Designed miniproteins, single chains, continued (5). Designs and how they scored, part 23

Each design is a single chain, and the fold is of that chain. pLDDT is the mean over its residues in the fold that is shown.

## One batch from the design tools (miniprotein)

Design m16773
Fold by ESMFold2-Fast:
Structure m16773 (fold): chain A 90 residues (1-90)
Amino acid sequence: SLKEEALEEIKKIGEKTIEEIRKAIEEGKSDEELQEIFLKGVQEMNEVIEKALKEMEARGASQEEKLKFLKEASEIQQKYKKEVNELYEK
């Protein structure tokens, strides 16, 4: 489904962002460069969410269905933000 495809894409962006940040830390990149990688990943996730919401609206999705999608997408984003923060603590 559109929702499942969007959630999967957000997860892949998160996994890619975590790996890029991990590699950048190992390469000794600055906090500013790490922040840029993180923000780019968040922006890519937000673009997927926006596109999915517009498509859901076009297909006549209910407010409840859209809110459920946003909640699930937000939970994925929060999980990846926590995992990125944990990389900075080591």
Scores: mean pLDDT 86

Design m16774
Fold by ESMFold2-Fast:
Structure m16774 (fold): chain A 88 residues (1-88)
Amino acid sequence: SHIVDQINAKLDEATKLVDEAEKALQQGDLDKAEKLADQAEKIIEEIKKLIDENKDNIPDSDLTRIQFRYLVNAGGVDVIRKMIEKKK
């Protein structure tokens, strides 16, 4: 469905930002890592809203996969933020 494609596109964007934040951490650029984590978190919040508003219109198999990817990305941001705090 169109909504599934929209959510997947945002999930792909969040994944890219989390990956870039991790690379910034590896390079010691904490300011860049924090900005990328903030950008990822905003997209993840948008994803959660889209899931919550559209869950009844998403097939169960797609919803399970989307929820899994959402949790993985949210967990990734949490880990990055904890690592930034530990280095400050």
Scores: mean pLDDT 89

Design m16775
Fold by ESMFold2-Fast:
Structure m16775 (fold): chain A 90 residues (1-90)
Amino acid sequence: DELKKAIEALENAKSVEEFLKTLSELTGVKDPLALLQERLSEELGRPVSREEVREAIEGYLERKPTGDLLTLALWPTIIKELEEVLKKKK
């Protein structure tokens, strides 16, 4: 299961920078932080800052996610992007 391996690779990242590099490699997107910022801004109906996205990623990597809407939307947004990319690579 390529999706499961992709999620595991992201969860095993030791820094926000490593997470973003891995996400870039998995999706083919040159700026994964900008992609997440755009998708989360659309999902939440408000401007999302690059700092907010980085903090949400760090919270997940340290297993200390906040209960805010942005942090709750982060993983579903990533999973959706990974599923769309993997579907196109048939």
Scores: mean pLDDT 76

Design m16776
Fold by ESMFold2-Fast:
Structure m16776 (fold): chain A 86 residues (1-86)
Amino acid sequence: MMVSEEKKIETEDPVEGALDAAKELAEKVAKSLGTSVESVEVLDRIETDTESIVTLRVTLSDGTVIAVSSTLDKKTGIVYSTATQV
C-alpha cells in the first residue's frame, strides 16, 4: 500500500514542518486501517538549501510497520508526503 499527500504549510522551521506533515499522514493512514499509531521513530532529518526531508518508521497498534517520508520545498512551502507499508 502507498498513500501520498500534498499540502501547503506556513512554518518558521522547515524541518519541524516536514516532521509534523509526516506524523499527520501516519495518523491518517492508521485511522484508515482501523488502527492507531503505537510508536514513531525518526530515521533521518535532512536539510538542504532548497528542501527539508524527514523519514519516519511508524509502528501501528496491530503490528503493521509503515515508512513515511515528507519533503518540504522551502521556496513554495509545499510539503509532499508518502506512506508505504514495510
Scores: mean pLDDT 82

Design m16777
Fold by ESMFold2-Fast:
Structure m16777 (fold): chain A 79 residues (1-79)
Amino acid sequence: MKEEVDRIFQEIREAIKANDEDKVIEYLKKLEPYFKEMTAEDFVRLAEILEEGAKVSKYPALFKSTARYFYLLAGEYKE
């Protein structure tokens, strides 16, 4: 499970480097079944990857909005 999550995170990073928005969305959808298995730390790591994506993307608002969503999920898990 953790290895698969880490693999998908790496795929998201590579898609961001390639400026391939469709692939970023595809891999985020592939992560949805693992949300129950993900820790607050995993959600923070994902949000940080998306914030880095915002710095280089043509669509920074989309990346920032999605990063905020995952920070919110991380906060709920850290109650």
Scores: mean pLDDT 77

Design m16778
Fold by ESMFold2-Fast:
Structure m16778 (fold): chain A 85 residues (1-85)
Amino acid sequence: MEKEKERLLKEIHELAGRVQARMRELSRETSPAGRAKYERFLAAARELGERFRELFNNGLNTASVEELREIKRALEALLAEAEAP
């Protein structure tokens, strides 16, 4: 359990970093298509934040393995959308 939880926390941290980097790139877009993509990404990121608000406020270290897997899956989906061409 502890090793799996540690791995999930590391993976979540890496995914969150990539999401933040992509968010900064998209925020600099001036084309209509780029701006629309940024707004969709921002809305999805806010929805993810609301969905997991209590876990983020309590600290991810307090989350169960199952809860961490849900967060990871949500971040992977968000990142895939952000990194799509």
Scores: mean pLDDT 78

Design m16779
Fold by ESMFold2-Fast:
Structure m16779 (fold): chain A 100 residues (1-100)
Amino acid sequence: SVLSQVRSLSTRFIGLVISALGHIHEGDLAGAAADLARAKAIVQEMKKLVEDNPNAVKLLDQSEAHLDAGIAHLEAGDVASAVAHITQGIQYTSKALDEV
């Protein structure tokens, strides 16, 4: 089912976010940005699966925008802003799953 596929992608998404936060903790901002880019690709896969659900798509669009902002802040060395945006990306992805 679509819900089963989205939940599987959500598990992969959370794993990549945990990896990114681990890289931030170790000072590897490039590794963190790479993991967030992979997490963004998972969000894009979720959007394709739920394309007929406009509420879920809107929430995943917000998640993707926050992950993009998180990557940009990591590239600028602004860890605090990056973590705030990563947190928002997680929250919007979670809200999107509630719509599916």
Scores: mean pLDDT 91

Design m16780
Fold by ESMFold2-Fast:
Structure m16780 (fold): chain A 70 residues (1-70)
Amino acid sequence: ARAAARAEVKALARELGYELTDEEIDLMAQLAGATLEQLAELFRDALEGDPRSREALDRWIAQARAQLAQ
């Protein structure tokens, strides 16, 4: 289910030091042009030390938060 995939992303994000809402996660996936499963893979890559995945996630988190503030 979409809710289960979102919960996985939230758990992985927490491991990487982020506290994300369901709405932020959905917007991140939309901005990245990715599924929630693909977004989870990016968080796993960042946890394994990929700096490009970490930088991309930081940008999408910032963009999602900016979008929600409008």
Scores: mean pLDDT 83

Design m16781
Fold by ESMFold2-Fast:
Structure m16781 (fold): chain A 87 residues (1-87)
Amino acid sequence: SLKDVIEKLRENKERLKKAESVEEAANITLESLFLAMDAVPKEHIPKLIGKMLRVIGMVLDGASLEELKEEGLRLIEEAIELLEKEL
């Protein structure tokens, strides 16, 4: 259900806060955006794809763990807010 997706995204935010590597932070963020993509209306899918590409670009550009956590937490919160408007 939509509520279960939102709850899982909240759990992923807590996991991301505890991430100890760039790879872990990136993986949690990408998993969260893929999860949100299955639950959002069709018109929001391109925006979520753009956010996933941004995360991948940050990793390739050598972003720090702190930078990935900050961006990832922001992106997951944006996804939660988007889904909550559909409830």
Scores: mean pLDDT 87

Design m16782
Fold by ESMFold2-Fast:
Structure m16782 (fold): chain A 88 residues (1-88)
Amino acid sequence: VEELLRELQEISERLAELGREYARAVEAGDRKRAAELLKEMVELYERAKELIRELGRAGALSPEEVEAGLAHLDALIAALEAEAKKLE
């Protein structure tokens, strides 16, 4: 459980870093870099979903908490994928 929580924290820190890089790429008009950063963020959210499932299997999260967490991450992924399509 501690290792899963640590990996989630590392993902959160990387997502914050990528968000800052994404903002800079958008300001610079670098559509290709912005799209690459969005794809990397999607990959990290997909990894976060797997960690939420693992935390549920370990009994650290209730089934309701797992469902809510996965739904939230799915919404974030869908929003990022929609933004990436606008950059194509």
Scores: mean pLDDT 86

Design m16783
Fold by ESMFold2-Fast:
Structure m16783 (fold): chain A 109 residues (1-109)
Amino acid sequence: SQAEAAKQLLSLLKEISELLSKIKDLNTLKDLTLESLDIIIDAARREGRPDLVAQLEELRAKAAAAKTKAQLLSVLSEAITLASTELSPDSAIETLRRIKELAKKKLEE
């Protein structure tokens, strides 16, 4: 149901936020941000959303140019918001799960 999908998305967003708060290394956060954007761009392409792909590629360029943790967190937050609001519910849930697993992996390295 739509309500169940919304609950899953909110849970994933909270879990991702908690994982991100544990990442202290700038290079690790930058790698996570760029790889997360690649995951979201791939999902947008599969949904046939060239408008969303273009917006995400602009965010990816900003992430690549970012020099501070605050800049990276701003880009990543915007990208995650776009994934959760602009993708279909099932695609959004899958995309956020992949980002969560990526964040876990980065914390184990």
Scores: mean pLDDT 89

Design m16784
Fold by ESMFold2-Fast:
Structure m16784 (fold): chain A 75 residues (1-75)
Amino acid sequence: RKLAPLETVLETLARLAGVSTAELLARLGAIAPQGKAALEAWLREEFGFDEETAAFLADYFLERQRAAFEALVAR
């Protein structure tokens, strides 16, 4: 995709939240299996993002996981 890579997005979020990129990625991996609503709630609770920003980021991370799954199934 022409959008910024996931690492750049995570680095920006980590900088804004004052945490490491590795820590942010680990938390996302733990919460994403619980679904979009859980991921949105976590983003609002931990980072104080508004509903629109949390929804956008949740969709972005879930689409990233879906793309990885599709690549695996296409083997």
Scores: mean pLDDT 68

Design m16785
Fold by ESMFold2-Fast:
Structure m16785 (fold): chain A 91 residues (1-91)
Amino acid sequence: DRAEVERLLAAVAAGDREAAKRLLREMIRLAEEGDFERGRALLAGFHAANVLDPETVTELLLEVLLELGRLSEAEREEIRAALAEAKAAEA
């Protein structure tokens, strides 16, 4: 599915958040299947696209994990609170 990955990366580079969510789901799937090499390659491509700020990427990742049932709503709010506290501490 190289053509699909290339299209998703191009869409992420154009600011498509739904394409970013699809790439994040694929990275999670590959990690769960033990294919860490492909997961890292997708992550490298996502970083090279560099069109979404880290906060947006984190929110999309948490949303995808919640949708896949890998994260509870309570755990998502705890992670959001911890990230907000860390950001405030750097100010």
Scores: mean pLDDT 70

Design m16786
Fold by ESMFold2-Fast:
Structure m16786 (fold): chain A 97 residues (1-97)
Amino acid sequence: KKNKELKEREEKLAELIEKLLSEAAKKLKTKEITKELLLEEAVEIIRAVEEHLGRPLDELDLEVLRKALLNFLYNSLDVPYEEAEEIVEEAIEKVVP
């Protein structure tokens, strides 16, 4: 079933993003958390995912990235939800032409 292949793609992508977010969290632990720094880290994670895939990000890739980045900023870094949404959308706009 096509749904199984899409789920496997989503799970593998989520695992990659989780690893990148874990490394970002270690890096951020020693720095003052600013909106500018969070935006730069989000852009770097999106670019790293695009580089790893070796292709332009599709709609599924962007959906998984939005969910993972929003969850990371809001739940792991205690960024207010509205600000976290703003950072995620701005980061995507900077990477997607």
Scores: mean pLDDT 80

Design m16787
Fold by ESMFold2-Fast:
Structure m16787 (fold): chain A 95 residues (1-95)
Amino acid sequence: SENQEWAEMMKETVRDTTKHFSEDLKKEVLEIADQIASLILQSSPEVLQQTMQRFADMLLYHTRIRPLLTPEEAGKLFKERLQDLLDWLQQQNAS
């Protein structure tokens, strides 16, 4: 399904983005990504499209801000933004 294809692509993108993170932070971020992937499989096409856009915006922001921050600061901010996406997606699926 489109939801499954995007979920796998998102997990791969997160794995690539987190290559330079500490092992603990990488583990935490990948766990959040796994939760997003699980929820997106149950999501409507509209929620999938909104999630895709929000994730793309988050990646663009990370790419722009990363050179201005320490690796630790950039990693923590990426985790916070991914958690925000998870929280938003949980709210969409709870309605």
Scores: mean pLDDT 87

Design m16788
Fold by ESMFold2-Fast:
Structure m16788 (fold): chain A 90 residues (1-90)
Amino acid sequence: EAKKAKEEFEKNLEELEKKLEEAKKDEVGKEAASATEGFFEATLGEKYEELREKAEENPEDVEVLRELAEITSLLLNFLEERLKKAKEAA
């Protein structure tokens, strides 16, 4: 369902933004946030922008919305794993 995929994308994006903001408040978290942003720019940024444009052209495209949700979920998991390792090492 397009509605479900859109809600999941929006939820993942909101959580990712909040966690990135929190991570940037300390030295250990800054490194995890920087690594996550670098990973996005190097691997997913171009695809994410392409999918965002497709979603604007076809708001009901379930596959595009699912891919956006998957990308934000992947980034959220990447950030969480980096933060966990950083806290364990600190």
Scores: mean pLDDT 80

Design m16789
Fold by ESMFold2-Fast:
Structure m16789 (fold): chain A 87 residues (1-87)
Amino acid sequence: MTVAVLKENAAALARDEALVERVRAALDTGDPEVRRRIEDAIVEAEAVHVKAAVEASLALKEGREEEARRVLEEADREIDAILARAL
């Protein structure tokens, strides 16, 4: 991915604005190893996001709104943790 795409994906995935700014600052260093770690973390975070979206959608179709909310909240926390570990 390009640096611009990585910054966009981090902003879309992360809920913690301070974490988004830290990812942007890390990418701005131009360090290829930092970029690789962030790229790997974004791929992992996107997989968590997609899985949670499917699970929440299925729960909502069955009227399990509280389960859907829990799945999405847990995914948001896991995504922020994945991105934070890459820094």
Scores: mean pLDDT 86

Design m16790
Fold by ESMFold2-Fast:
Structure m16790 (fold): chain A 57 residues (1-57)
Amino acid sequence: SGEEAAKKAEEGGKKGIESGPAGGYAAGQMSRNDGERLGLPEGAKAGEESAKAGKEA
């Protein structure tokens, strides 16, 4: 399920970016937390990158 967590995190990040900067940051934080909770490094990384993208957007 590592692949599933990573995909979910990436999808959440993209949705957040589409909703605007605040949404991107929030979505990225949620995805990062999901990755951490599941103990999956790739999911956590995807969420972290999405959070950074949201802050910059």
Scores: mean pLDDT 60

Design m16791
Fold by ESMFold2-Fast:
Structure m16791 (fold): chain A 62 residues (1-62)
Amino acid sequence: MALDLLPEEVRKLLEEAGITSLADLSDGDKVARFIKVAREKGYNDEQLEEIARLVRAAVEAA
């Protein structure tokens, strides 16, 4: 799957928010949950932008 191209750490953050497929990236509630979980784990806005860039690259590769 395209999400398998992401680092394991990023995949675990997405799974914790309930994002396991590309279709889940269209669910605004799951995306908001992902941002909240990542911030609670100490990720800053710059790191979240880098993660968003990696996710977009994986989606484009699919």
Scores: mean pLDDT 73

Design m16792
Fold by ESMFold2-Fast:
Structure m16792 (fold): chain A 75 residues (1-75)
Amino acid sequence: SLAELIEKALAGDPFAIETVLSLAEMKRRLGLAMTPEEERALAYAREHEEEATKKVLEEKIAKTGDAEAIEKSLL
């Protein structure tokens, strides 16, 4: 749920922060209104965007660079 996503982002979850940023951009582009809770989560997410993006990317690279993990995904 959106409320759960906001709670995770405010707790510093990098994937939740990235998701909040993506949803906020989509809503803004579509002209949809944001709630005060979404605006607060967005402000927090923007402050931590660089660090969150780096952590998400590092985790994805670690998983993708593991040859054993790639082989296991075929089973």
Scores: mean pLDDT 74

Design m16793
Fold by ESMFold2-Fast:
Structure m16793 (fold): chain A 64 residues (1-64)
Amino acid sequence: MEPSVEELLEELRRRAAEEKDPGLRAVIEWIVRELEYAMETLPEEKVKEIALNALRMVDELRAA
């Protein structure tokens, strides 16, 4: 199932809320803020692509 931009932003916000490292949490929060700003200028499909890539990167950095 293809997630919406809203669903991807919610997932990123959830990762930030659950992140115990303050530095990584700040980076995730910054990514969310930049994506919200990008929604004003970029097509929704492009924002979705960037959000999916960001979520993957965040999950890899948070791994284990």
Scores: mean pLDDT 80

Design m16794
Fold by ESMFold2-Fast:
Structure m16794 (fold): chain A 81 residues (1-81)
Amino acid sequence: MPTPEEVAQEIQEALKAKDYERVVELVESRRELLSPAAAERTDELLAKLRAGEMTDEDIEELDRLVVLMMLRESERLAAAQ
């Protein structure tokens, strides 16, 4: 299975390419990697994405949430060592 870092990279590249269908697919398959609060906010952003209502600010927020997902898994791995 892809790592959280690999998924985060794919999501960021899809966001840059404005491939929003790919973003939804990747984020939904990996929602468990997000904190509960980040997952709820991600659901709101994905709903806007499906509605075609994503602003540049929403895209930046989704990118930040993807980065937080990667950082949280990195912290978990570091704490386990």
Scores: mean pLDDT 71

Design m16795
Fold by ESMFold2-Fast:
Structure m16795 (fold): chain A 81 residues (1-81)
Amino acid sequence: SGIDKLIKEMTDSQINYALALAMMDEISKTHKLDKDQQEIKKKLEKKLNTKEQKAAAKYLFDNTQDEKVIQRSMKAKEELG
């Protein structure tokens, strides 16, 4: 699929930022983000250059089975906060 091709062409950093953004979006549906978390989310959105990369973020979040990839997304979030 187009999403699978895009994911293969993304850098590790872009994948980590994409997953972190998807995680923040899911959390924000059930819990109010504080000011620091909102600023991290804005920084993550700036690191993803296209609407397609943001769509890939949601796909990766829903379909990621690799615990190491999830851990890398958390590390990327911490680096921006």
Scores: mean pLDDT 72

Design m16796
Fold by ESMFold2-Fast:
Structure m16796 (fold): chain A 66 residues (1-66)
Amino acid sequence: MKFSPEQAEKLGLELHVRLGLSPEVASAVTRLALEGASPEEIGAYLRENGASEEQVAAAKALAERL
């Protein structure tokens, strides 16, 4: 899935503000989304960087709503 720059920025901002992920992790997800990473790839990145399964599920739900 490939997001617009605005959608990717909004996703990163919401991951930081709503889910409490670090700015570094949120920025990396924004970058992955712009590069066309799949939801599975984004989920794997989040898990590797300490996100809970609840945070991963919420991030996927946010991405699907954009």
Scores: mean pLDDT 77

Design m16797
Fold by ESMFold2-Fast:
Structure m16797 (fold): chain A 78 residues (1-78)
Amino acid sequence: MLSKEEALEKVEELEERIKSPDPEVRKEAVLGLQEIALNTDDPEVLERVRRALAEASKDPDEEVRILADLALMTVVSS
């Protein structure tokens, strides 16, 4: 599992990438956020990942939206 400090640093980088004008970069950011969520149980990290993925689920690119929705289902409620 990732340490909380390491996970938070990676989430900050991916939160910036998800705002990229390039949809390919945004897709990579969604997958990176999902990977962090799979490697942490920290509620603060998971809340930030969930918020970023929720924004990506509204993305103008259909593939980004699909990946974000799938990632949100993988990020545990609870």
Scores: mean pLDDT 81

Design m16798
Fold by ESMFold2-Fast:
Structure m16798 (fold): chain A 70 residues (1-70)
Amino acid sequence: SNLEEGIKLAKEGGKLFHEGLKNKDIEKMEKGIELYEKARELFAKSDPVVAKVVEKELKEMKEKLKEVKK
């Protein structure tokens, strides 16, 4: 289902992003964000409320990536 696949992608993306953030690994952070964006798309098709939560987390992730890229 879109919900189950979205949860899987969000968990994997979050893990990669946080590992990248800890090690200043921009490539890992970007890959984590990419997986979170895919999760948001899947959630938007099934659960708009969950999609909004993922969208908020995605915005925070993108802000942290911009700070690391400075």
Scores: mean pLDDT 83

Design m16799
Fold by ESMFold2-Fast:
Structure m16799 (fold): chain A 63 residues (1-63)
Amino acid sequence: MSEELRKLSEKIAEELDKLPLSAEEKKEIADKIVQLIADGDMEGLRELLEKLFGPEKTEEILE
């Protein structure tokens, strides 16, 4: 993974940890995010982040 993708993954993990979800749900979401990044599915990643955080927060994470 590139340094940029690693930093993106860490930022997403920090924001995910702030959500009022169970540890099991957070793990499932984190695993999905890692898979989307590994596959280069940036559209799927954006859609998932918008569903979890909303469009404004998603833009902050991805920019």
Scores: mean pLDDT 78

Design m16800
Fold by ESMFold2-Fast:
Structure m16800 (fold): chain A 90 residues (1-90)
Amino acid sequence: MIQQYQQRGQQGDPTAWRRLGQIYYRQGNYQQAVHWYQQSIQLDPTNGVSWHNLGRAYQQQGNYQQAIYYYQRGADLGSTSARDNLQQLQ
């Protein structure tokens, strides 16, 4: 599974990078989750879900300043989950 998402992401699929980030997030590897969510955002900066997921990964690392930044961007792009998480941190 991981190798298939890496291959698809390298071929320009931002959803594949986001899926890879989600796999690492579920494993508690928040450093890898941040890395792959950042790759997803670079390919598709308008998808609020990827911004929200990156905010969540930073929050799990205890980096609340970065979490707030990414939740704000996700909320601006229409992510309801990012907006709700942003309200809890403010």
Scores: mean pLDDT 84

Design m16801
Fold by ESMFold2-Fast:
Structure m16801 (fold): chain A 76 residues (1-76)
Amino acid sequence: MTPQQMIDALKAMADVYPELKDDLQKAADQIADLHKQGKDDEAVALGEQAMEKLFQQVSDQQLRDQISDAASKAIS
């Protein structure tokens, strides 16, 4: 996954669940900043950690499936 794909995925997740929008937007901004600095591996790792943390907070399987579907469509 590229930094741009991570940004697109996090934005798509925020559109599905707006209560997480501020945290996901902040993560996307940090990824964009790292990408601009040429730190693509760090940007991807930060995005993966943000997604993992989000899914750890979501215990509802249907909610997890909707978030995953939105992210997958954004990076397709």
Scores: mean pLDDT 78

Design m16802
Fold by ESMFold2-Fast:
Structure m16802 (fold): chain A 81 residues (1-81)
Amino acid sequence: SAKVAEARRLAAEALAAARAGDLETAQRHITRLSILVGEVPEEVSRLLREGFRLLAEEPARRDEGLALIEKALQMLLDLVS
């Protein structure tokens, strides 16, 4: 569906922006994805908060931060179907 395709595009662009260190762009794409989902589970919000904190504040743990964001994005995509 068009909604699923748009959600997948937003998730991919958010992850690419996060990997590039463009956290503002990543957060913008995640906000748009959240609007498509509607109700965002607290666990997803928790993973995103922790992931972005690691990317912003703990460079040595960048891969962990990205893994948390990727997990949160996958959970959001599972809700769009």
Scores: mean pLDDT 90

Design m16803
Fold by ESMFold2-Fast:
Structure m16803 (fold): chain A 106 residues (1-106)
Amino acid sequence: MKKKEIEEMRKEYEREKPAAEARVAELRAEGAPADEIAQALVGRRAVPKFIELLEKNPDMEEKEAEALAVIEAAEELLERGELPEAARRLKEQAENALAGKLPPAP
């Protein structure tokens, strides 16, 4: 990944972050399924981790970086006790994708 592309991704993430956090709050208020709320949280929290992994490891495949970022974001939810069963499922799916067994899917 080129440094310019990484910088653009960081700027876009920071610009979109407030709207993404508001969307998660909206999903919770609507009583959305735990899996949907966890996917929204993990998806947004994984973005900065994904960018950092690609910046530090320019030869890393995007799919590998995505799986690692999702694992880290899901682990943070587990540490906070937020949506533990949904977070565990997302982490397991990302770990299986990284091992080449399944693509990361809801």
Scores: mean pLDDT 77

Design m16804
Fold by ESMFold2-Fast:
Structure m16804 (fold): chain A 89 residues (1-89)
Amino acid sequence: SRAAAEELLEGARRAEEAGTADGAARAATEAERRAIEADPSKESQLAAGVGGGLGRIGAGVGKVAGDEEAGARLAAEGMRNAARWAAEL
């Protein structure tokens, strides 16, 4: 789904711009919601859920490590990987 992929890519951009673990986690959660709204198919819902989940995990890892910028980058990478998969659905 191109529409779901575009929302996950926008989420990745917003996570990087936030530069904080909490900001990146919020960006991932919002990207998941928007991706599901953009394409409510079961396949796109799965890709959106993976993107949001990977984004939140990446943000959380950075927060625990005390490196919020690394958390934001990991969140963005997770969302971009899910977006590539969503684009093929």
Scores: mean pLDDT 87

Design m16805
Fold by ESMFold2-Fast:
Formats: structure tokens, C-alpha cells, sequence
Structure m16805 (fold): chain A 62 residues (1-62)
């Protein structure tokens, strides 16, 4: 169902957001800003994709 799909997308966004926090922690430990920046950019792009998909799903529920 669309409601279940929306829930799955929300949980995935939450998981990716937590991964971003872990990447920032690893950057502080290693000092490797280049690797952290590349990974954060990938995670941010995926979150933006999921946010747009969530908007489309929520519009269909209405």
C-alpha cells in the first residue's frame, strides 16, 4: 500500500541520516575530510531522491 511505502521511505531516510552522523564521527577520528565529503555527498543525494519519492507517494494518498 502507499501508506506502507511512505513508512519504508521514512525509515530509510532516518537510517541514511544516522549514517551521515557516523561518517562525520569517523572524519573527526581519521582526519580524512576528502573521503568523508564524498560519502556525505552520496548520502545527501540519496536522501534528496527519497524525499522527492516520499512527496509523490504522500500526494497519491490524498
Amino acid sequence: SLKEKAREIILEISSLTLQMMLVRLEEKETGDSETASKRLNELEREIRRLDEELKEVLEKIR
Scores: mean pLDDT 86

Design m16806
Fold by ESMFold2-Fast:
Structure m16806 (fold): chain A 68 residues (1-68)
Amino acid sequence: SVDDIEREILALLYEAYLTNPEAFARMVEVARARRPAYQEAVAAGDEARATEILRETLAEIRRVYEEG
């Protein structure tokens, strides 16, 4: 669900904020870059598209976190 994906994104961001500020900054940039597309999907009522964008965002954030 959207809530589950959002919770995982926030958990990774919080962990990076505490342990790796450089990774945190890069992860925030990833989220920020995808925000306009996410907002458009939400405004259009396109739940499937919004969910897809969040999954893509989570995958990129996780990669940045794992790479350090």
Scores: mean pLDDT 85

Design m16807
Fold by ESMFold2-Fast:
Order: sequence, then C-alpha cells, then structure tokens
Structure m16807 (fold): chain A 74 residues (1-74)
Amino acid sequence: SMNEEAIKLLEELVEFMEKEDDPEKQREAVLETAEKLKSLGLDDLAEALEKAAQLPDPEHLRLAVKIELHELKS
C-alpha cells in the first residue's frame, strides 16, 4: 500500500540520518525522500519533510522526521 511504501521510506531515512553525521547530507536525504513521497501523491507529508529540512539544528530535523514516521504508523 501507499502507506507501507511511505513508512519504509521514512524508516530508511531515519536509519540513514542516525549513521550520517554530515548535516548537509542529512538534509539532502530528507529532500530526496520528500520528492519520492510527492511521486506517491503524499503531498502533505512531503511538505512536512521540506519544512523539517529548513530546521537549523540536525537533532530537530531528525526528531521532526521521527514524529512524521510515528504519525504515519498511528
């Protein structure tokens, strides 16, 4: 399902961000994931990730992505 694909994309994004220390690469991964979500028609979720990518603190960015994953799984 579309939700299962989105959950998988966000889980892979979270795992990547936990392993990657470069904030720019983390932001690039978030924006790439947002584009994939738009391709699935999940525009609201993609916009939430695009907004999260504007956060200056990498910890806040990671937390925002984890919150979106939690909401999607609820």
Scores: mean pLDDT 85

